Designed miniproteins, single chains, continued (4). Designs and how they scored, part 90

Each design is a single chain, and the fold is of that chain. pLDDT is the mean over its residues in the fold that is shown.

## One batch from the design tools (miniprotein)

Design m15130
Fold by ESMFold2-Fast:
Structure m15130 (fold): chain A 87 residues (1-87)
Amino acid sequence: SARLEALEEIIRLLEEAREMVLKGEPKEKVLEVVRKAQEIAAKIDPGLAQVIAALMEEMKTASREERAGMLEMAIGLVRARLAELKA
């Protein structure tokens, strides 16, 4: 399923972004990866794309620890949607 593959790719990109935050990578590089996840989400789930867009805005002014937590929350949301699709 193209939708399943897209959700798995969104999870992969958000996990990559979270690892980058934990490694102290520049905020601009992290946001670039999250933007890619948002672009994929926009094609399959407009509601998910809006949530990711809102998190990206908050991440611009958030601390490193806050950004990691925001990404963990987003990953959890996408995983829940993926599990619902597999049920």
Scores: mean pLDDT 87

Design m15131
Fold by ESMFold2-Fast:
Formats: C-alpha cells, structure tokens, sequence
Structure m15131 (fold): chain A 62 residues (1-62)
C-alpha cells in the first residue's frame, strides 16, 4: 500500500540521517529506492517518494 511505502521511506530517511550524523556516508536515494522496490509502485510515484526522502534528509542534516 502507498501509505506503508511512505512510512517505510520515512523510516529509512531517519535511519540514514542518524548514520550520517554518526560520520557515515549513506546514499539516501538508493536506500529508499531499494525499500520501495518491494512495493511494486508505479515508477512516477517511486521517483516522487525518493525525491521527497532526499529533500527531508538534507533538511534534517542542514
């Protein structure tokens, strides 16, 4: 479901941001993409969620 995919993406962002703050380099877009792939979402929706996740991660780091 879309809502589950959005929740999972947000969880991945939080985890990635925590790792980045701990000094690790993490590709947020790639991690979110891998997680969303299992939900079989339309490519357009998947790309939109990845972009939102990247933006959110940048905001949390900045």
Amino acid sequence: MLEEAEREARRVVDEAVARIKAGEKVNVAQLVREVLDRYGLPEEVKEELVRKAEDEAVRQIA
Scores: mean pLDDT 79

Design m15132
Fold by ESMFold2-Fast:
Structure m15132 (fold): chain A 64 residues (1-64)
Amino acid sequence: GAALRAERERRRREQEAYAARHRARAEAGELDERERVLHEVGETLRKIGDAIDEGLKKGELGSI
């Protein structure tokens, strides 16, 4: 419903904000290896979310 859609949109905005901060810090040379690993984990989770969203759009995960 609308609540699930709002929650998903909020998480997407948080991911976009994280990516923007990560890029700015990478340009400044401020990233350590631990932070790089955490970013890679975040990217993997984002790809999983995108796959779920595609399934919903195709009607594969939506029941009505």
Scores: mean pLDDT 71

Design m15133
Fold by ESMFold2-Fast:
Structure m15133 (fold): chain A 78 residues (1-78)
Amino acid sequence: ADELLRKGLEYEREGNYELAAEYFRKAAELGSYRGALYLGRVYDKLGNREEALEYYRRALEDDEYAPGAASNISVIKS
C-alpha cells in the first residue's frame, strides 16, 4: 500500500494523472483510505466530480479516521 501511494504521488507530481489514478486505485483496493482519498482528488482534478465523491465516501468507510475525505465531500456536494 505505502509503495503504491508513493508511486501514485510521483506520477501526480509529473502531471500523469492516468498512472497516478491507477496506483491510487490499487492502494484503495487493498483497503488504503489514503489511496481512495488521493484517487478522489485525481478524479476531482479531471472534472469527474461524481467519481471523486464516490472515492471520498469509500475513504470514510475504509478507515477509523478520515477527516480529509469528509472535508472534500462537503466542498464537492455544495
Scores: mean pLDDT 71

Design m15134
Fold by ESMFold2-Fast:
Structure m15134 (fold): chain A 81 residues (1-81)
Amino acid sequence: SLEELLQRLVELERQLRKTDDPAERKAIQVEIARLVVEVLTLRAKEAGFASPEEYLDAFDNEAQRATLDKARAILAAAEAG
């Protein structure tokens, strides 16, 4: 559910603040990026949009669009290596 995803995001952000190891920090950041995309995708679907990009662009939400783009870039980099 959306509530469970948001709770997991809060927990991961707390773990990131406590983590000094670079490899562990990268793993947490990748998981945060996955959850960000999932949350925005669910919100877009609830609003009747096919994608989170279309949803955010329709409402000129540039800050959240930049956050989404950054999350997608993190995931693409993780899949490449």
Scores: mean pLDDT 85

Design m15135
Fold by ESMFold2-Fast:
Structure m15135 (fold): chain A 59 residues (1-59)
Amino acid sequence: AETVTLEARAATEAAARDALLRQVHALASKTGKPMRAVSESVTLEDGVYTVTVTLAVAK
């Protein structure tokens, strides 16, 4: 199993998570398998939300 770390930033947590979901979907499409989140973190700095997720790739 391989892990991949993805990050997205936006003015709201919802927008940041949405952007991150698009990246996850693109990666899942490329690998042919859905990804699962192993860990995540959210930071808020100067009105910007940064969401980071580490995904486990099957096989």
Scores: mean pLDDT 78

Design m15136
Fold by ESMFold2-Fast:
Formats: C-alpha cells, structure tokens, sequence
Structure m15136 (fold): chain A 67 residues (1-67)
C-alpha cells in the first residue's frame, strides 16, 4: 500500500484548497472540483481524498490547510 503523508500540502492539494477557498457557493465549488479532478486525473483526485479522509497521524492540525 502507498503511504500517504498530509503533514504539508502538495502542489495538487494546494490547488484543491485554493479552489475551495475561492468558491462563492456550493455550486461553484462542485464545478471547480470537477474541473480540478479532470485536470489532475480521477486517480490522483481519489488518492488525495482517500488520504485526507483516512489519515490520523499524518495530518498536522497546524500544517494542513484542508477545508
């Protein structure tokens, strides 16, 4: 299995967080995330989402800029 480290944001993860922060509403956010996933590929998007959802010791409260 691939070891996921989310202590610090990666460029793709930073792009994700930026899109979330820039979205004006849920519809804008959904569209922006759909474009982001298409841009970076659904496999990469899936890996990031699974990493975020299932990390406990790799997520640093102060270092992670996740929504």
Amino acid sequence: MVEVRLVRPDPILEDFVRLVAEAKDDAELARALDEWAARHGPRVARDIVEGIDRTHHYVEVEGVVLP
Scores: mean pLDDT 57

Design m15137
Fold by ESMFold2-Fast:
Structure m15137 (fold): chain A 96 residues (1-96)
Amino acid sequence: NFAKQELKKAIENVESDRKLAAEYAQRAAAANGNGVARVLALAASEAALNNQDPEYVKELLKDALRNSSKPIKLTQEQIDILSEKLGVPRSYFTNG
């Protein structure tokens, strides 16, 4: 699975090359059919480029990886929390 491999590469590069980690996360998002995984990968890319805590970036990428093989079924509360935490519109979780 291409999207999963790009997410793994992003995780491996978070501490050594944040720009490369962000590029892998963006490629993973573009190739991912799961809307939650796409949003998490994009949020991880932004967090990496903004010099956020490496463990936080890795956790976003791990969450994207976990969601890459799952149907998107989130509660309204989970959508609210992720929308606020990641700074993305709620529609990202409901329409793809």
Scores: mean pLDDT 75

Design m15138
Fold by ESMFold2-Fast:
Structure m15138 (fold): chain A 90 residues (1-90)
Amino acid sequence: MKEKIRELARKTADELEKLAQESTNPVEADAARAGAGTFREIAENPDLPVREVLLRLDAATIVASYAGNTKAAELVRKAADEIEKLYKES
């Protein structure tokens, strides 16, 4: 389970980094960069406790919501939901 969560976080960080580079909307680009940072930290820090990961995902979702109806916000919410489900199933 831990490996699946890290791979999902890494993939999400890569997608958000790409979106930040390609976006013409500065609010979307900023949200994508912030989300990418959070998912990158989760992917690269295997010793993060579950509660800390979930707290960081909640924070990322809140920040993304301020970007409104953007691809960045949708991608952050979807990835956070998938990671939370993986922890519940383990």
Scores: mean pLDDT 80

Design m15139
Fold by ESMFold2-Fast:
Structure m15139 (fold): chain A 76 residues (1-76)
Amino acid sequence: MTAEELKVFLRSFGIEVSDEVLENIAKLLNEKNIEEKFYQAFLFLHALGYPKDLELIRNAMKLAGVSDEDIEKALA
């Protein structure tokens, strides 16, 4: 997954984040080989009615297996 692919995906849900945050998230998910888990978690939480914002991204990363420390570093 590239940062650009992640940007296009998130924009399809009306979510916008900085290019720096997108690069951090994409790198983290690629390094852990959990891109597919993140997409599945995101779609699952979206279907449950989670708001289309940074909290949806945060919770999708947690459900995909990312630590709270790594999430905070990526979103900073």
Scores: mean pLDDT 83

Design m15140
Fold by ESMFold2-Fast:
Structure m15140 (fold): chain A 81 residues (1-81)
Amino acid sequence: SMRDKKLALLIEVLEGLAADPLNEEVLKANKEKIRNAPELSEKEKEEWITFMEEVYEEAKDPAKLPGVKHALRQLAAELRA
């Protein structure tokens, strides 16, 4: 279903970001996956890209990095349930 494809994409993106939150190329590749996803509305694409950009900026703070990784993995796990 479109819903299953959407969830699979979002889980992949979240886990990819969680593996390397400060990798600019990973961020860029995942933003392109979101932009090119026919399963997402334009509003959903804007919201997810904004979220990814905010997560990337927050991860630059070494005190916040472990929390960012945990939150991304937790969100992916919640979508998988």
Scores: mean pLDDT 88

Design m15141
Fold by ESMFold2-Fast:
Structure m15141 (fold): chain A 95 residues (1-95)
Amino acid sequence: MYSKEQQLALKVMDLIYKAVDAILDGDLETARKYIEEARKLTEQLSGLLKILAEKMVEEMERMLRAAEAGDEDTLARHYYELQLTMLELRRLLGR
């Protein structure tokens, strides 16, 4: 059973997955909206959950900027860093 804060962290993760899918589909406006919603929810977190969620949002913003610039190498690098942070958050949540 997840706490309310852990459920909120899972919602941030869901928004990040949706933002990644939107970037990969070339729908950068939809990606931006999901990133903005994730950032707002992240402000309601605390401790290590907030630190990891903030890192995910930061990597998503870097991915979005790389996608807008057509910089595939930078996009791939930030996607890799995002995947590592998401794995750490999933481990923290016991998933």
Scores: mean pLDDT 86

Design m15142
Fold by ESMFold2-Fast:
Structure m15142 (fold): chain A 63 residues (1-63)
Amino acid sequence: METTLGELTAENAIGKKIEIPELGLSGTVLAISGNLLLIQKEDGSRVALDIDKHKDLKVKIYD
């Protein structure tokens, strides 16, 4: 399923795998707090993204 980063909510994204092709980023959504999206990548590292700055980026969500 494909959406934008700005459409992600705690209810529809936490615990799911996502891919953001424009950033070359993929991983599991750990948390959403305010505008902060926390992702754990396949290598075990974590990255925080500002949703407001990236809201129009395409996101692929996997169950």
Scores: mean pLDDT 80

Design m15143
Fold by ESMFold2-Fast:
Structure m15143 (fold): chain A 61 residues (1-61)
Amino acid sequence: MLSFEQALAAARAWADWMVANSDLSAEEIAAAIGRMFADSLSPEQLAALRAEVEAHLRARS
């Protein structure tokens, strides 16, 4: 069982790993992470998760 906070922490860790180990754009990484959590989060939480991942990656760029 994942809380939104646990999902967000995991998503940020996955985003950091994908940036280091792939040529995917921030948008592509956010979409991939969204698919990973699709069955664990509501549509609203999933949209928030994708936005947070994109913002996290944009802050690094």
Scores: mean pLDDT 79

Design m15144
Fold by ESMFold2-Fast:
Structure m15144 (fold): chain A 82 residues (1-82)
Amino acid sequence: MDVGTAWARFLVREKATDPETIIAVMAPLLADASQATRAAALRLLLLARPELLPHGEEIGRALGLSPATIARVLAAVRAELA
């Protein structure tokens, strides 16, 4: 099981809603993860919790994602939710 899948499962169980709590849990779990895994985790989070979209850039930066990767993830999430 990849880290993104484990993280998405945790969010469903714990029902965390505030960006600070999400970052505090998610960042340590992704410390050793590839950029692709971190991007997938952000995408899964935002699809599960669309209310976090305004905080997507902040969360992406906290996960160590590049600005270009964050922009692509946010665009992909918006397209999927449309």
Scores: mean pLDDT 73

Design m15145
Fold by ESMFold2-Fast:
Structure m15145 (fold): chain A 63 residues (1-63)
Amino acid sequence: MSLEEQKEKVKQTGKEAAEKVKAGEISVEEGVQIVADTGAATGNPELAPVTTQQANEVVKAGE
């Protein structure tokens, strides 16, 4: 899988997690964990800023 495909996967996962948190389907902690696990599963440290940004969006969705 390319770096671009991995980045898109993390972004898509973050968006879905944020939407689920807004809908009350999952907790903020669960959404953040899903994003963190997805980022870690890529094995690519270059994606750490993207993973962090998506986790922050999930936190904002729960406010």
Scores: mean pLDDT 80

Design m15146
Fold by ESMFold2-Fast:
Structure m15146 (fold): chain A 74 residues (1-74)
Amino acid sequence: LTQEVVDRLREVAAASRSPRDAAMLRAAADTIETLKLSPAQALQVAEEALRAIRDPADRALMAAAVEEMRRLAA
């Protein structure tokens, strides 16, 4: 599940229209991997990343990704 969160963050970053949002999402994914966060902590980082997104299209993509992550974590 943690790896799925990391992979999804990187997928959203690759599809991102904003270089700032893409860099932030990649940093979030790298943080999860480096600190070996639990699934619950990884999901928290993903939710914090969603709140930090500025581009509306990137936010919509990330919101859908977080919703999917929550379903997998339940």
Scores: mean pLDDT 82

Design m15147
Fold by ESMFold2-Fast:
Structure m15147 (fold): chain A 100 residues (1-100)
Amino acid sequence: MKVVLPADMSFEEMLQKGTELLSKAKSKLEAAEILVEFYEALLERLEAGAPLSLEDVRLWIEGLRGLLEEMKKDPSVPQELVERMEEILRRMEELLRERE
């Protein structure tokens, strides 16, 4: 399943979209998959030069760190999803360093 974020979507709209997608999850595993795909789509937009503020990017990184801690504690979440989320975090932190 692919998550697509429109180029003109605001930080507030992205939060709303993430919440909407999570509300459709039928299990903790499905919720984890949705979150990984959502953050992958967000990362793709950031790497493409989406005009998010540095503060907004930092808030996403903080949310992702908290989510990673919860995913690592949940036995229903496959290690592959944890590793994908760790890679997203690493790339977002690298992008933040490159952005002023």
Scores: mean pLDDT 74

Design m15148
Fold by ESMFold2-Fast:
Structure m15148 (fold): chain A 62 residues (1-62)
Amino acid sequence: MSKQEVTDQLVASAEKAASVMPAESAKQLVRREAEELGKEGASREAVEAGLKAALDTVDRMA
């Protein structure tokens, strides 16, 4: 999975979560998904960049 694919997936998950649950819960879900992507072979750099973008997305929607 590319850095862009990881970022797009985590941001999409963040937008969906933030639309249906409180920001803190959405951030928890996004962090868990980022950990799972790392286990599936995504690079640490890609996961860190995607997680940052996803958390910023949750904050922007709050």
Scores: mean pLDDT 83

Design m15149
Fold by ESMFold2-Fast:
Structure m15149 (fold): chain A 87 residues (1-87)
Amino acid sequence: MLSAEERLASLRHAIDTQDPANVEGIVKYLAQLASLVLSDESVSRELAEEELAFMERVYAEHRAQLSPEDAAAVERLLAEVRAHIEA
């Protein structure tokens, strides 16, 4: 099976290769990244911080294209990952 690091890298690649107009796909992959960071104990604090930085960059790049509901969902994911790192 793929490691957590390999799965995170695969999800980042999926986001980076996604059509920028496919905001639903981007939100879905960000949710999967957050879920993996929050649930997999093999994800180091350093890797979690790297993933948070990636998620924040993607959110900033796509913020204008997101619905208010999708923006709120991504902001909650960022807050959950940040809280997890700070714990």
Scores: mean pLDDT 81

Design m15150
Fold by ESMFold2-Fast:
Structure m15150 (fold): chain A 94 residues (1-94)
Amino acid sequence: MLSEEQREELVRRARELREETLARIREVDPAGAEEVGALLGSLIGELGRARTKEEALEAVENLRKYVEESDLPEATKEILLEFLERVEELIREV
């Protein structure tokens, strides 16, 4: 089970990655940046509520499926999939 300190660390690091990711999105798809920001914010909220690493990984997998099935530009999808891979590594590290 994730401790409160582990959840806070995960959320903090994921927020840093979100800012880096949104900077990249603004360069390739400035019109999509608000929607992407909201999607990543929702994921970070789910990570902050996750009781286990398995629940956190499930939230990442659900967003990955949404991104893959979406009509987002290919460049945006590639950046988001890289973000999700990095978040999975963060979950494994805490």
Scores: mean pLDDT 87

Design m15151
Fold by ESMFold2-Fast:
Structure m15151 (fold): chain A 102 residues (1-102)
Amino acid sequence: SPEQRRQLSTLQFRATVELSGLWYEAKLAGDKEREARVEEAMRLWQEIFQLLQQALDSGQVSEAQLQQIEEKIARIKELFADDPQMLAVAEELEAFVQQLKS
């Protein structure tokens, strides 16, 4: 639906802004571990949004696609367990995915 596409676009924008900020901070600090975690999360977010866009375009989502999305979200939450802003975005995305199951 148009509302679901708007919600997804808003989540994608928020994730992009937060991750870009974290990546820049890691670069300035020379924190190679945090830089690697942010780069992994950026790839996971891109893959999640591609899968969700495909689901919205087809009007259908397979159980295999849902499992992939849920596993990627769980990994992002693991990578940013101590980052409340990233956790909040991940939890909102998780709620959006639960709506697609219905």
Scores: mean pLDDT 84

Design m15152
Fold by ESMFold2-Fast:
Structure m15152 (fold): chain A 110 residues (1-110)
Amino acid sequence: SMDEKEMLEKLREARKLLEEAAKLIEQNAPDSEVFKVLREAEEKLQEALELAVKAKNEEITEIILKLQLEIQELLIKIAQSEDRKERLELVKRMIELVEEAIKEIEKIIK
Protein backbone atom coordinates (compact mmCIF):
# COMPACT_ATOMS: atom_id res chain seq x y z
CA SER A 1 0.00 0.00 0.00
CA MET A 2 1.00 3.68 -0.29
CA ASP A 3 1.17 4.08 3.51
CA GLU A 4 3.44 1.00 3.77
CA LYS A 5 5.78 2.34 1.04
CA GLU A 6 5.90 5.78 2.70
CA MET A 7 6.62 4.12 6.08
CA LEU A 8 9.60 2.20 4.59
CA GLU A 9 10.84 5.46 3.02
CA LYS A 10 10.74 7.11 6.49
CA LEU A 11 12.78 4.22 7.95
CA ARG A 12 15.31 4.54 5.09
CA GLU A 13 15.51 8.31 5.73
CA ALA A 14 16.17 7.58 9.44
CA ARG A 15 18.99 5.20 8.41
CA LYS A 16 20.57 7.90 6.16
CA LEU A 17 20.41 10.43 9.02
CA LEU A 18 22.10 7.92 11.37
CA GLU A 19 24.83 7.38 8.72
CA GLU A 20 25.25 11.20 8.62
CA ALA A 21 25.52 11.26 12.44
CA ALA A 22 28.26 8.59 12.27
CA LYS A 23 30.22 10.73 9.75
CA LEU A 24 29.85 13.81 11.99
CA ILE A 25 31.21 11.84 14.98
CA GLU A 26 34.15 10.57 12.85
CA GLN A 27 34.89 14.20 11.87
CA ASN A 28 34.74 15.27 15.58
CA ALA A 29 31.87 17.67 14.82
CA PRO A 30 30.26 19.64 17.71
CA ASP A 31 27.81 17.65 19.89
CA SER A 32 25.06 20.13 18.89
CA GLU A 33 25.37 19.07 15.21
CA VAL A 34 25.48 15.34 16.07
CA PHE A 35 22.45 15.53 18.38
CA LYS A 36 20.49 17.65 15.86
CA VAL A 37 20.87 14.89 13.22
CA LEU A 38 20.05 12.16 15.79
CA ARG A 39 16.86 14.09 16.72
CA GLU A 40 15.93 14.28 13.00
CA ALA A 41 16.39 10.48 12.77
CA GLU A 42 14.05 10.06 15.80
CA GLU A 43 11.46 12.28 14.04
CA LYS A 44 11.59 9.98 10.97
CA LEU A 45 11.03 6.92 13.20
CA GLN A 46 8.01 8.67 14.78
CA GLU A 47 6.62 9.47 11.29
CA ALA A 48 7.07 5.77 10.34
CA LEU A 49 5.17 4.73 13.50
CA GLU A 50 2.28 7.11 12.66
CA LEU A 51 2.06 5.61 9.14
CA ALA A 52 2.07 2.04 10.56
CA VAL A 53 -0.78 2.97 12.96
CA LYS A 54 -2.72 4.58 10.04
CA ALA A 55 -2.26 1.36 8.01
CA LYS A 56 -3.74 -0.56 11.02
CA ASN A 57 -0.92 -3.11 10.87
CA GLU A 58 -0.35 -4.18 14.50
CA GLU A 59 2.66 -6.40 13.65
CA ILE A 60 4.54 -3.56 11.88
CA THR A 61 3.50 -1.09 14.63
CA GLU A 62 5.05 -3.40 17.28
CA ILE A 63 8.30 -3.71 15.25
CA ILE A 64 8.62 0.11 15.03
CA LEU A 65 7.73 0.61 18.73
CA LYS A 66 10.45 -1.90 19.73
CA LEU A 67 12.90 -0.12 17.39
CA GLN A 68 12.09 3.28 18.97
CA LEU A 69 12.67 1.90 22.50
CA GLU A 70 16.02 0.32 21.54
CA ILE A 71 17.14 3.54 19.78
CA GLN A 72 16.16 5.62 22.86
CA GLU A 73 18.33 3.39 25.10
CA LEU A 74 21.29 3.84 22.71
CA LEU A 75 20.73 7.64 22.56
CA ILE A 76 20.95 7.82 26.38
CA LYS A 77 24.28 5.92 26.21
CA ILE A 78 25.61 8.31 23.51
CA ALA A 79 24.65 11.33 25.65
CA GLN A 80 26.54 9.81 28.63
CA SER A 81 29.67 8.92 26.58
CA GLU A 82 32.66 11.23 25.97
CA ASP A 83 34.46 8.51 23.92
CA ARG A 84 34.31 9.02 20.12
CA LYS A 85 34.89 5.29 19.43
CA GLU A 86 32.06 4.28 21.82
CA ARG A 87 29.69 6.87 20.27
CA LEU A 88 30.49 5.52 16.77
CA GLU A 89 29.81 1.91 17.89
CA LEU A 90 26.46 3.00 19.41
CA VAL A 91 25.37 4.83 16.21
CA LYS A 92 26.45 1.82 14.09
CA ARG A 93 24.26 -0.37 16.35
CA MET A 94 21.33 2.02 15.69
CA ILE A 95 21.91 1.66 11.93
CA GLU A 96 21.90 -2.17 12.29
CA LEU A 97 18.61 -2.05 14.24
CA VAL A 98 16.93 0.14 11.59
CA GLU A 99 18.22 -2.17 8.79
CA GLU A 100 16.86 -5.24 10.67
CA ALA A 101 13.45 -3.53 11.10
CA ILE A 102 13.32 -2.60 7.37
CA LYS A 103 14.15 -6.21 6.39
CA GLU A 104 11.51 -7.65 8.77
CA ILE A 105 8.81 -5.21 7.54
CA GLU A 106 9.66 -5.93 3.86
CA LYS A 107 9.00 -9.65 4.56
CA ILE A 108 5.53 -8.77 5.97
CA ILE A 109 4.40 -6.48 3.09
CA LYS A 110 5.52 -8.80 0.24
Scores: mean pLDDT 89

Design m15153
Fold by ESMFold2-Fast:
Structure m15153 (fold): chain A 80 residues (1-80)
Amino acid sequence: SHMMEALEAARRRIEQEINDLKAQTEAMLAKTNDEDERKKLLEQAKTSLDILVASAPEEIKEEVRELAQQAIADLEKLLG
């Protein structure tokens, strides 16, 4: 079905965007030693992930939210 193919394409796209954002944030955290700046990077990542969740089709919104929550949890572990 065209709808199923479109949803699978949207899921792959958003998952890739979440992974790219996570990798970029991890790279920035790796070169940032200031605690306040590290916290600001995490808050910026959370805001960007929230926008990705909000942009997701309703049918996959819960799955995207779970992916975003896992990315946030992984990033928070890097802060200590």
Scores: mean pLDDT 88

Design m15154
Fold by ESMFold2-Fast:
Structure m15154 (fold): chain A 55 residues (1-55)
Amino acid sequence: MEEAIKEAEDLAVRAYLAGGRAAAARAMQDLSRQAKEEGNEDLARAAETGARRLA
């Protein structure tokens, strides 16, 4: 879980620097979708939480 949260946070920060809050939210939504398709439940939950907080 810790690794998943760090991965999601790192991606959110990079996306935010590139395109602001909207880009960060979109990146979190995309990460959540990809993680669900790959069966990575922890990463999917971390990304969903991040997307909700950025909206």
Scores: mean pLDDT 79

Design m15155
Fold by ESMFold2-Fast:
Structure m15155 (fold): chain A 103 residues (1-103)
Amino acid sequence: LSDILKKLGNATTSTPDEKLDEVTEFLSRLAAAPSREEIAQVVIEEGKKFGHYELGKKIAEAILNNDLEAVEKYTEEFFKKMGLDEKLAKVYGRAVARIVAAK
C-alpha cells in the first residue's frame, strides 16, 4: 500500500513523498488531539517547525474562534508553503477543518 501511494504521489503530483509523510504525521497529531485548544497548540508547534510560525498562529486563532472557513483557507496556504501541490493542499485544508468541526 505504501509503495503504491509513493508511486502515485510521484506520478500524479509535484509533492515529494517526504512532504506527504510530514503532512500525514501532522494530520495524525490533529486527529489525536481531544480539543480545539490542543489542535491549536499542535498547529502552532508545526508552524514553528516548518518556519511558518505567523501562519500557524493565524490557523490556531481561526480554530479557537471556530472559523472553519478561515481554518481551511490558512491551512491550505500552510500546506502549499510546506511544498504540497495546490490540489492536495486544498484537500488537506478541508480535512483539518473537518477534524476541527468533529470535536
Scores: mean pLDDT 76

Design m15156
Fold by ESMFold2-Fast:
Structure m15156 (fold): chain A 75 residues (1-75)
Amino acid sequence: SMEALLDALLAEARALIAEAAAGRLSPAEVARRFDALAERAAATLSPEELARWVERHAALGDEALAERDAREAAA
């Protein structure tokens, strides 16, 4: 289903954010992989699901930044 495709793409986005946070990927590689993921989303999702992917992907980025900032503040 389209919902399953959206969930799979968001799971890949979460995994990529975790890899980036762990320092396992260079900034250039992170950007490259996010660009590839965005292209796959645009190619496979309906306009409605693509809008949801954009919103949820932005929310994941905001959560990752907040977690990083909280971690730095605790140090």
Scores: mean pLDDT 77

Design m15157
Fold by ESMFold2-Fast:
Structure m15157 (fold): chain A 70 residues (1-70)
Amino acid sequence: SEEEKERIDAEFDYGALTLAAVTYLLFGADKETLERVIAEIEHLLKTKNLSPEQRAGLERDLADLREALA
């Protein structure tokens, strides 16, 4: 179903962005890369129905990435 496809796409995006955030926070990344990942996480949080745990995780990663840019 379309609803199930949207859920799977959201789960995939969540996993990919979480992995990217953790990788960049541990190993570093340039400002442009950090800004892109921040924008992608913000978009996911605004447009997709995520679990409370997934949302909390991304919000924490977003805060850490923003701190890395400061």
Scores: mean pLDDT 82

Design m15158
Fold by ESMFold2-Fast:
Structure m15158 (fold): chain A 65 residues (1-65)
Amino acid sequence: GAQKAYEAGYEAGKKAILDGKSVTQAMEEGIKAGLETGAKEGLSERVGRIAGLLGGLDGIKEVEK
């Protein structure tokens, strides 16, 4: 469900920052991962996008510690 979309966004956002991408690009990668995983889990596009964004932001924060 939404937790898997969030986790996908978290890993994508974290990886983007480690790969040297900007915070904005890392957020976009998180949203994309959340949308792709959310679609597989049967979530609406809106829910997948929000879960991916929230996960991505938390993944970015983890790397910036």
Scores: mean pLDDT 82

Design m15159
Fold by ESMFold2-Fast:
Structure m15159 (fold): chain A 87 residues (1-87)
Amino acid sequence: REELEELARRVAEIYKGPEERLLLTAFAIAGLSREAIERVLRETSDPSTSEEELEEMAEEVLRAIEENREEVERMFERAKEKVEALE
């Protein structure tokens, strides 16, 4: 589980686009609890983002994954390849 969170952070670090980073990060941590998703979002979001906004973002991210699972899955695979190339 910690390994999934680490992967999510590495993915977010590599991809600069706010929306793509968020989707890739969310998918990378799809197996984690909502609390873990909120933690990653807090680290990658604007420090001025409120706790309530972070919770809403986590909910939106989970919903986006379910609605666009195939697309998000492809983005995750590409992000994973990028992370592995850095090792």
Scores: mean pLDDT 61

Design m15160
Fold by ESMFold2-Fast:
Structure m15160 (fold): chain A 60 residues (1-60)
Amino acid sequence: SMAEKRRELLSKKLAELQKEFLKKYPVDPNASWEEVRKRTQEFVKKFEELKKEIDAELAS
């Protein structure tokens, strides 16, 4: 189904985004909440953009 295709594509793209983010921001157990929040906001923004791109491709 289209929903399953979207879920699989989102999962794959999310994994790629997480890998990219780990390269840019290596795991730091001593990172401040402020640093974590800034990085999380950047991740969320990129993920929202990815969702829009996927939805646009699936709609075409």
Scores: mean pLDDT 81

Design m15161
Fold by ESMFold2-Fast:
Structure m15161 (fold): chain A 56 residues (1-56)
Amino acid sequence: SGEEKAKQRFIERMIANFRKRGVSEADIQEFKRKMEATKDWDELAQVMEEHQIEIG
């Protein structure tokens, strides 16, 4: 769906930002796994808040 595609594109942009900021690949893969496991934007926002990741 369009919502799933938008969410996946957002996750990919966040991953690119993590690499640019020098986050370790192990941490990036763990964040990616957690973010992709979320069912909707509300769960994604919760995961990001718990890990102190800014929503932009």
Scores: mean pLDDT 77

Design m15162
Fold by ESMFold2-Fast:
Structure m15162 (fold): chain A 57 residues (1-57)
Amino acid sequence: SAAIDRVEARIAAARALGHPALDAHIAETEQFLAELKELERAGASEAELQRRVDAAT
């Protein structure tokens, strides 16, 4: 989904910086990504996923 793609792109961008200070942020964002994937699997709409991404940003 577009919402999941947004979060994956943010993780990839943070990892590309190679900065140790971002490790905790990356870990938290990966946990959030896992939650979004579970919601999508449970039938959450794209609009619901986008709202969650916007609220977490």
Scores: mean pLDDT 82

Design m15163
Fold by ESMFold2-Fast:
Structure m15163 (fold): chain A 96 residues (1-96)
Amino acid sequence: LTPQQQIEVDIAVAIIGAAVTLVAERNTEGPDREKLIEAVRKTLDALSAAAENPTPENFQKAADAAREMSKVAEEAGDKETARLFKRIADLLEKLA
């Protein structure tokens, strides 16, 4: 990556990580809480890996994690979060 692209990736990862954390905190109660927390964790891990080693494979893994997060959010009835993570996954796939 160019220095400019690396900064853009770092900013995107930080914003996505903050959004993922806020979603987890908002869903502190309910039967789907554990599934949501696990999806949040997997998404953060994949994003961190992509930030540290920005390869097409790592961006694809991050996109896959974001798509799973979208699915878990939709199953929990959180349609707004599901739409957000679908958009994030689409953007991450463009970096792969």
Scores: mean pLDDT 73

Design m15164
Fold by ESMFold2-Fast:
Structure m15164 (fold): chain A 100 residues (1-100)
Amino acid sequence: SKIEQIKGEIMGTLVIISDTLRKAGEFDLADKIDEVLKKMESSSPEDFVKLVEEVIADVESWIENNPSIPPSIKEQLQQLIANLKSLTAELKELIKKEKE
């Protein structure tokens, strides 16, 4: 399924974000993302989208509130978030088409 492929890509991107946050010393947010990944394994497509959007908001908030993070880590996280936003938009479109 195209939906299952995109879900896999989103989950893979979230694993990279979690690892990047751990390397930056943000263990609490990384642990939260790992918990979200566990919930995603059994989530409906709609709940999956909600969980991804919550992680995007949390990571963007952390970036904005932490100007002392190394520029390389900030740029990497911003690129990963941009990829998540793109994949989430595609997933939302596919979910709508399957329900119509």
Scores: mean pLDDT 86

Design m15165
Fold by ESMFold2-Fast:
Formats: sequence, structure tokens, C-alpha cells
Structure m15165 (fold): chain A 62 residues (1-62)
Amino acid sequence: SLLEELRKMLEEDPEKATAFLRVAAEHIPSLREPARELGIEVGELKPFDWDKVFEAAEAFYS
């Protein structure tokens, strides 16, 4: 499930995964509840921006 995949990310690298999920949850509405359930503080919803999500994903995998 999505929650299981996100939990794995947090287990592998909690700092990077938390930073990624905070940005992704601000831009992707469907990630907001899963992120909150995992204890991540989610900011206000912003217009969807692929570049911002991609930048956060690159930081996670770097």
C-alpha cells in the first residue's frame, strides 16, 4: 500500500524522507493524509508543481 511504501522510506532515511514528504504533501493532495498519519507536519496546499516535487525527490535520492 502507499502507507507501507512511505513507511519504508522513513525507515531507510528518516531525515531525507521527512523533507521529501513535507514538500510532496504540499503539492500532491493524495499524500497529505498519509503524511499526517506518519507524523509529518504538512503545510498549506500549494498549486501542483512538478519541478518542486522533482527537486525534493532528487534530494531524497542524492
Scores: mean pLDDT 77

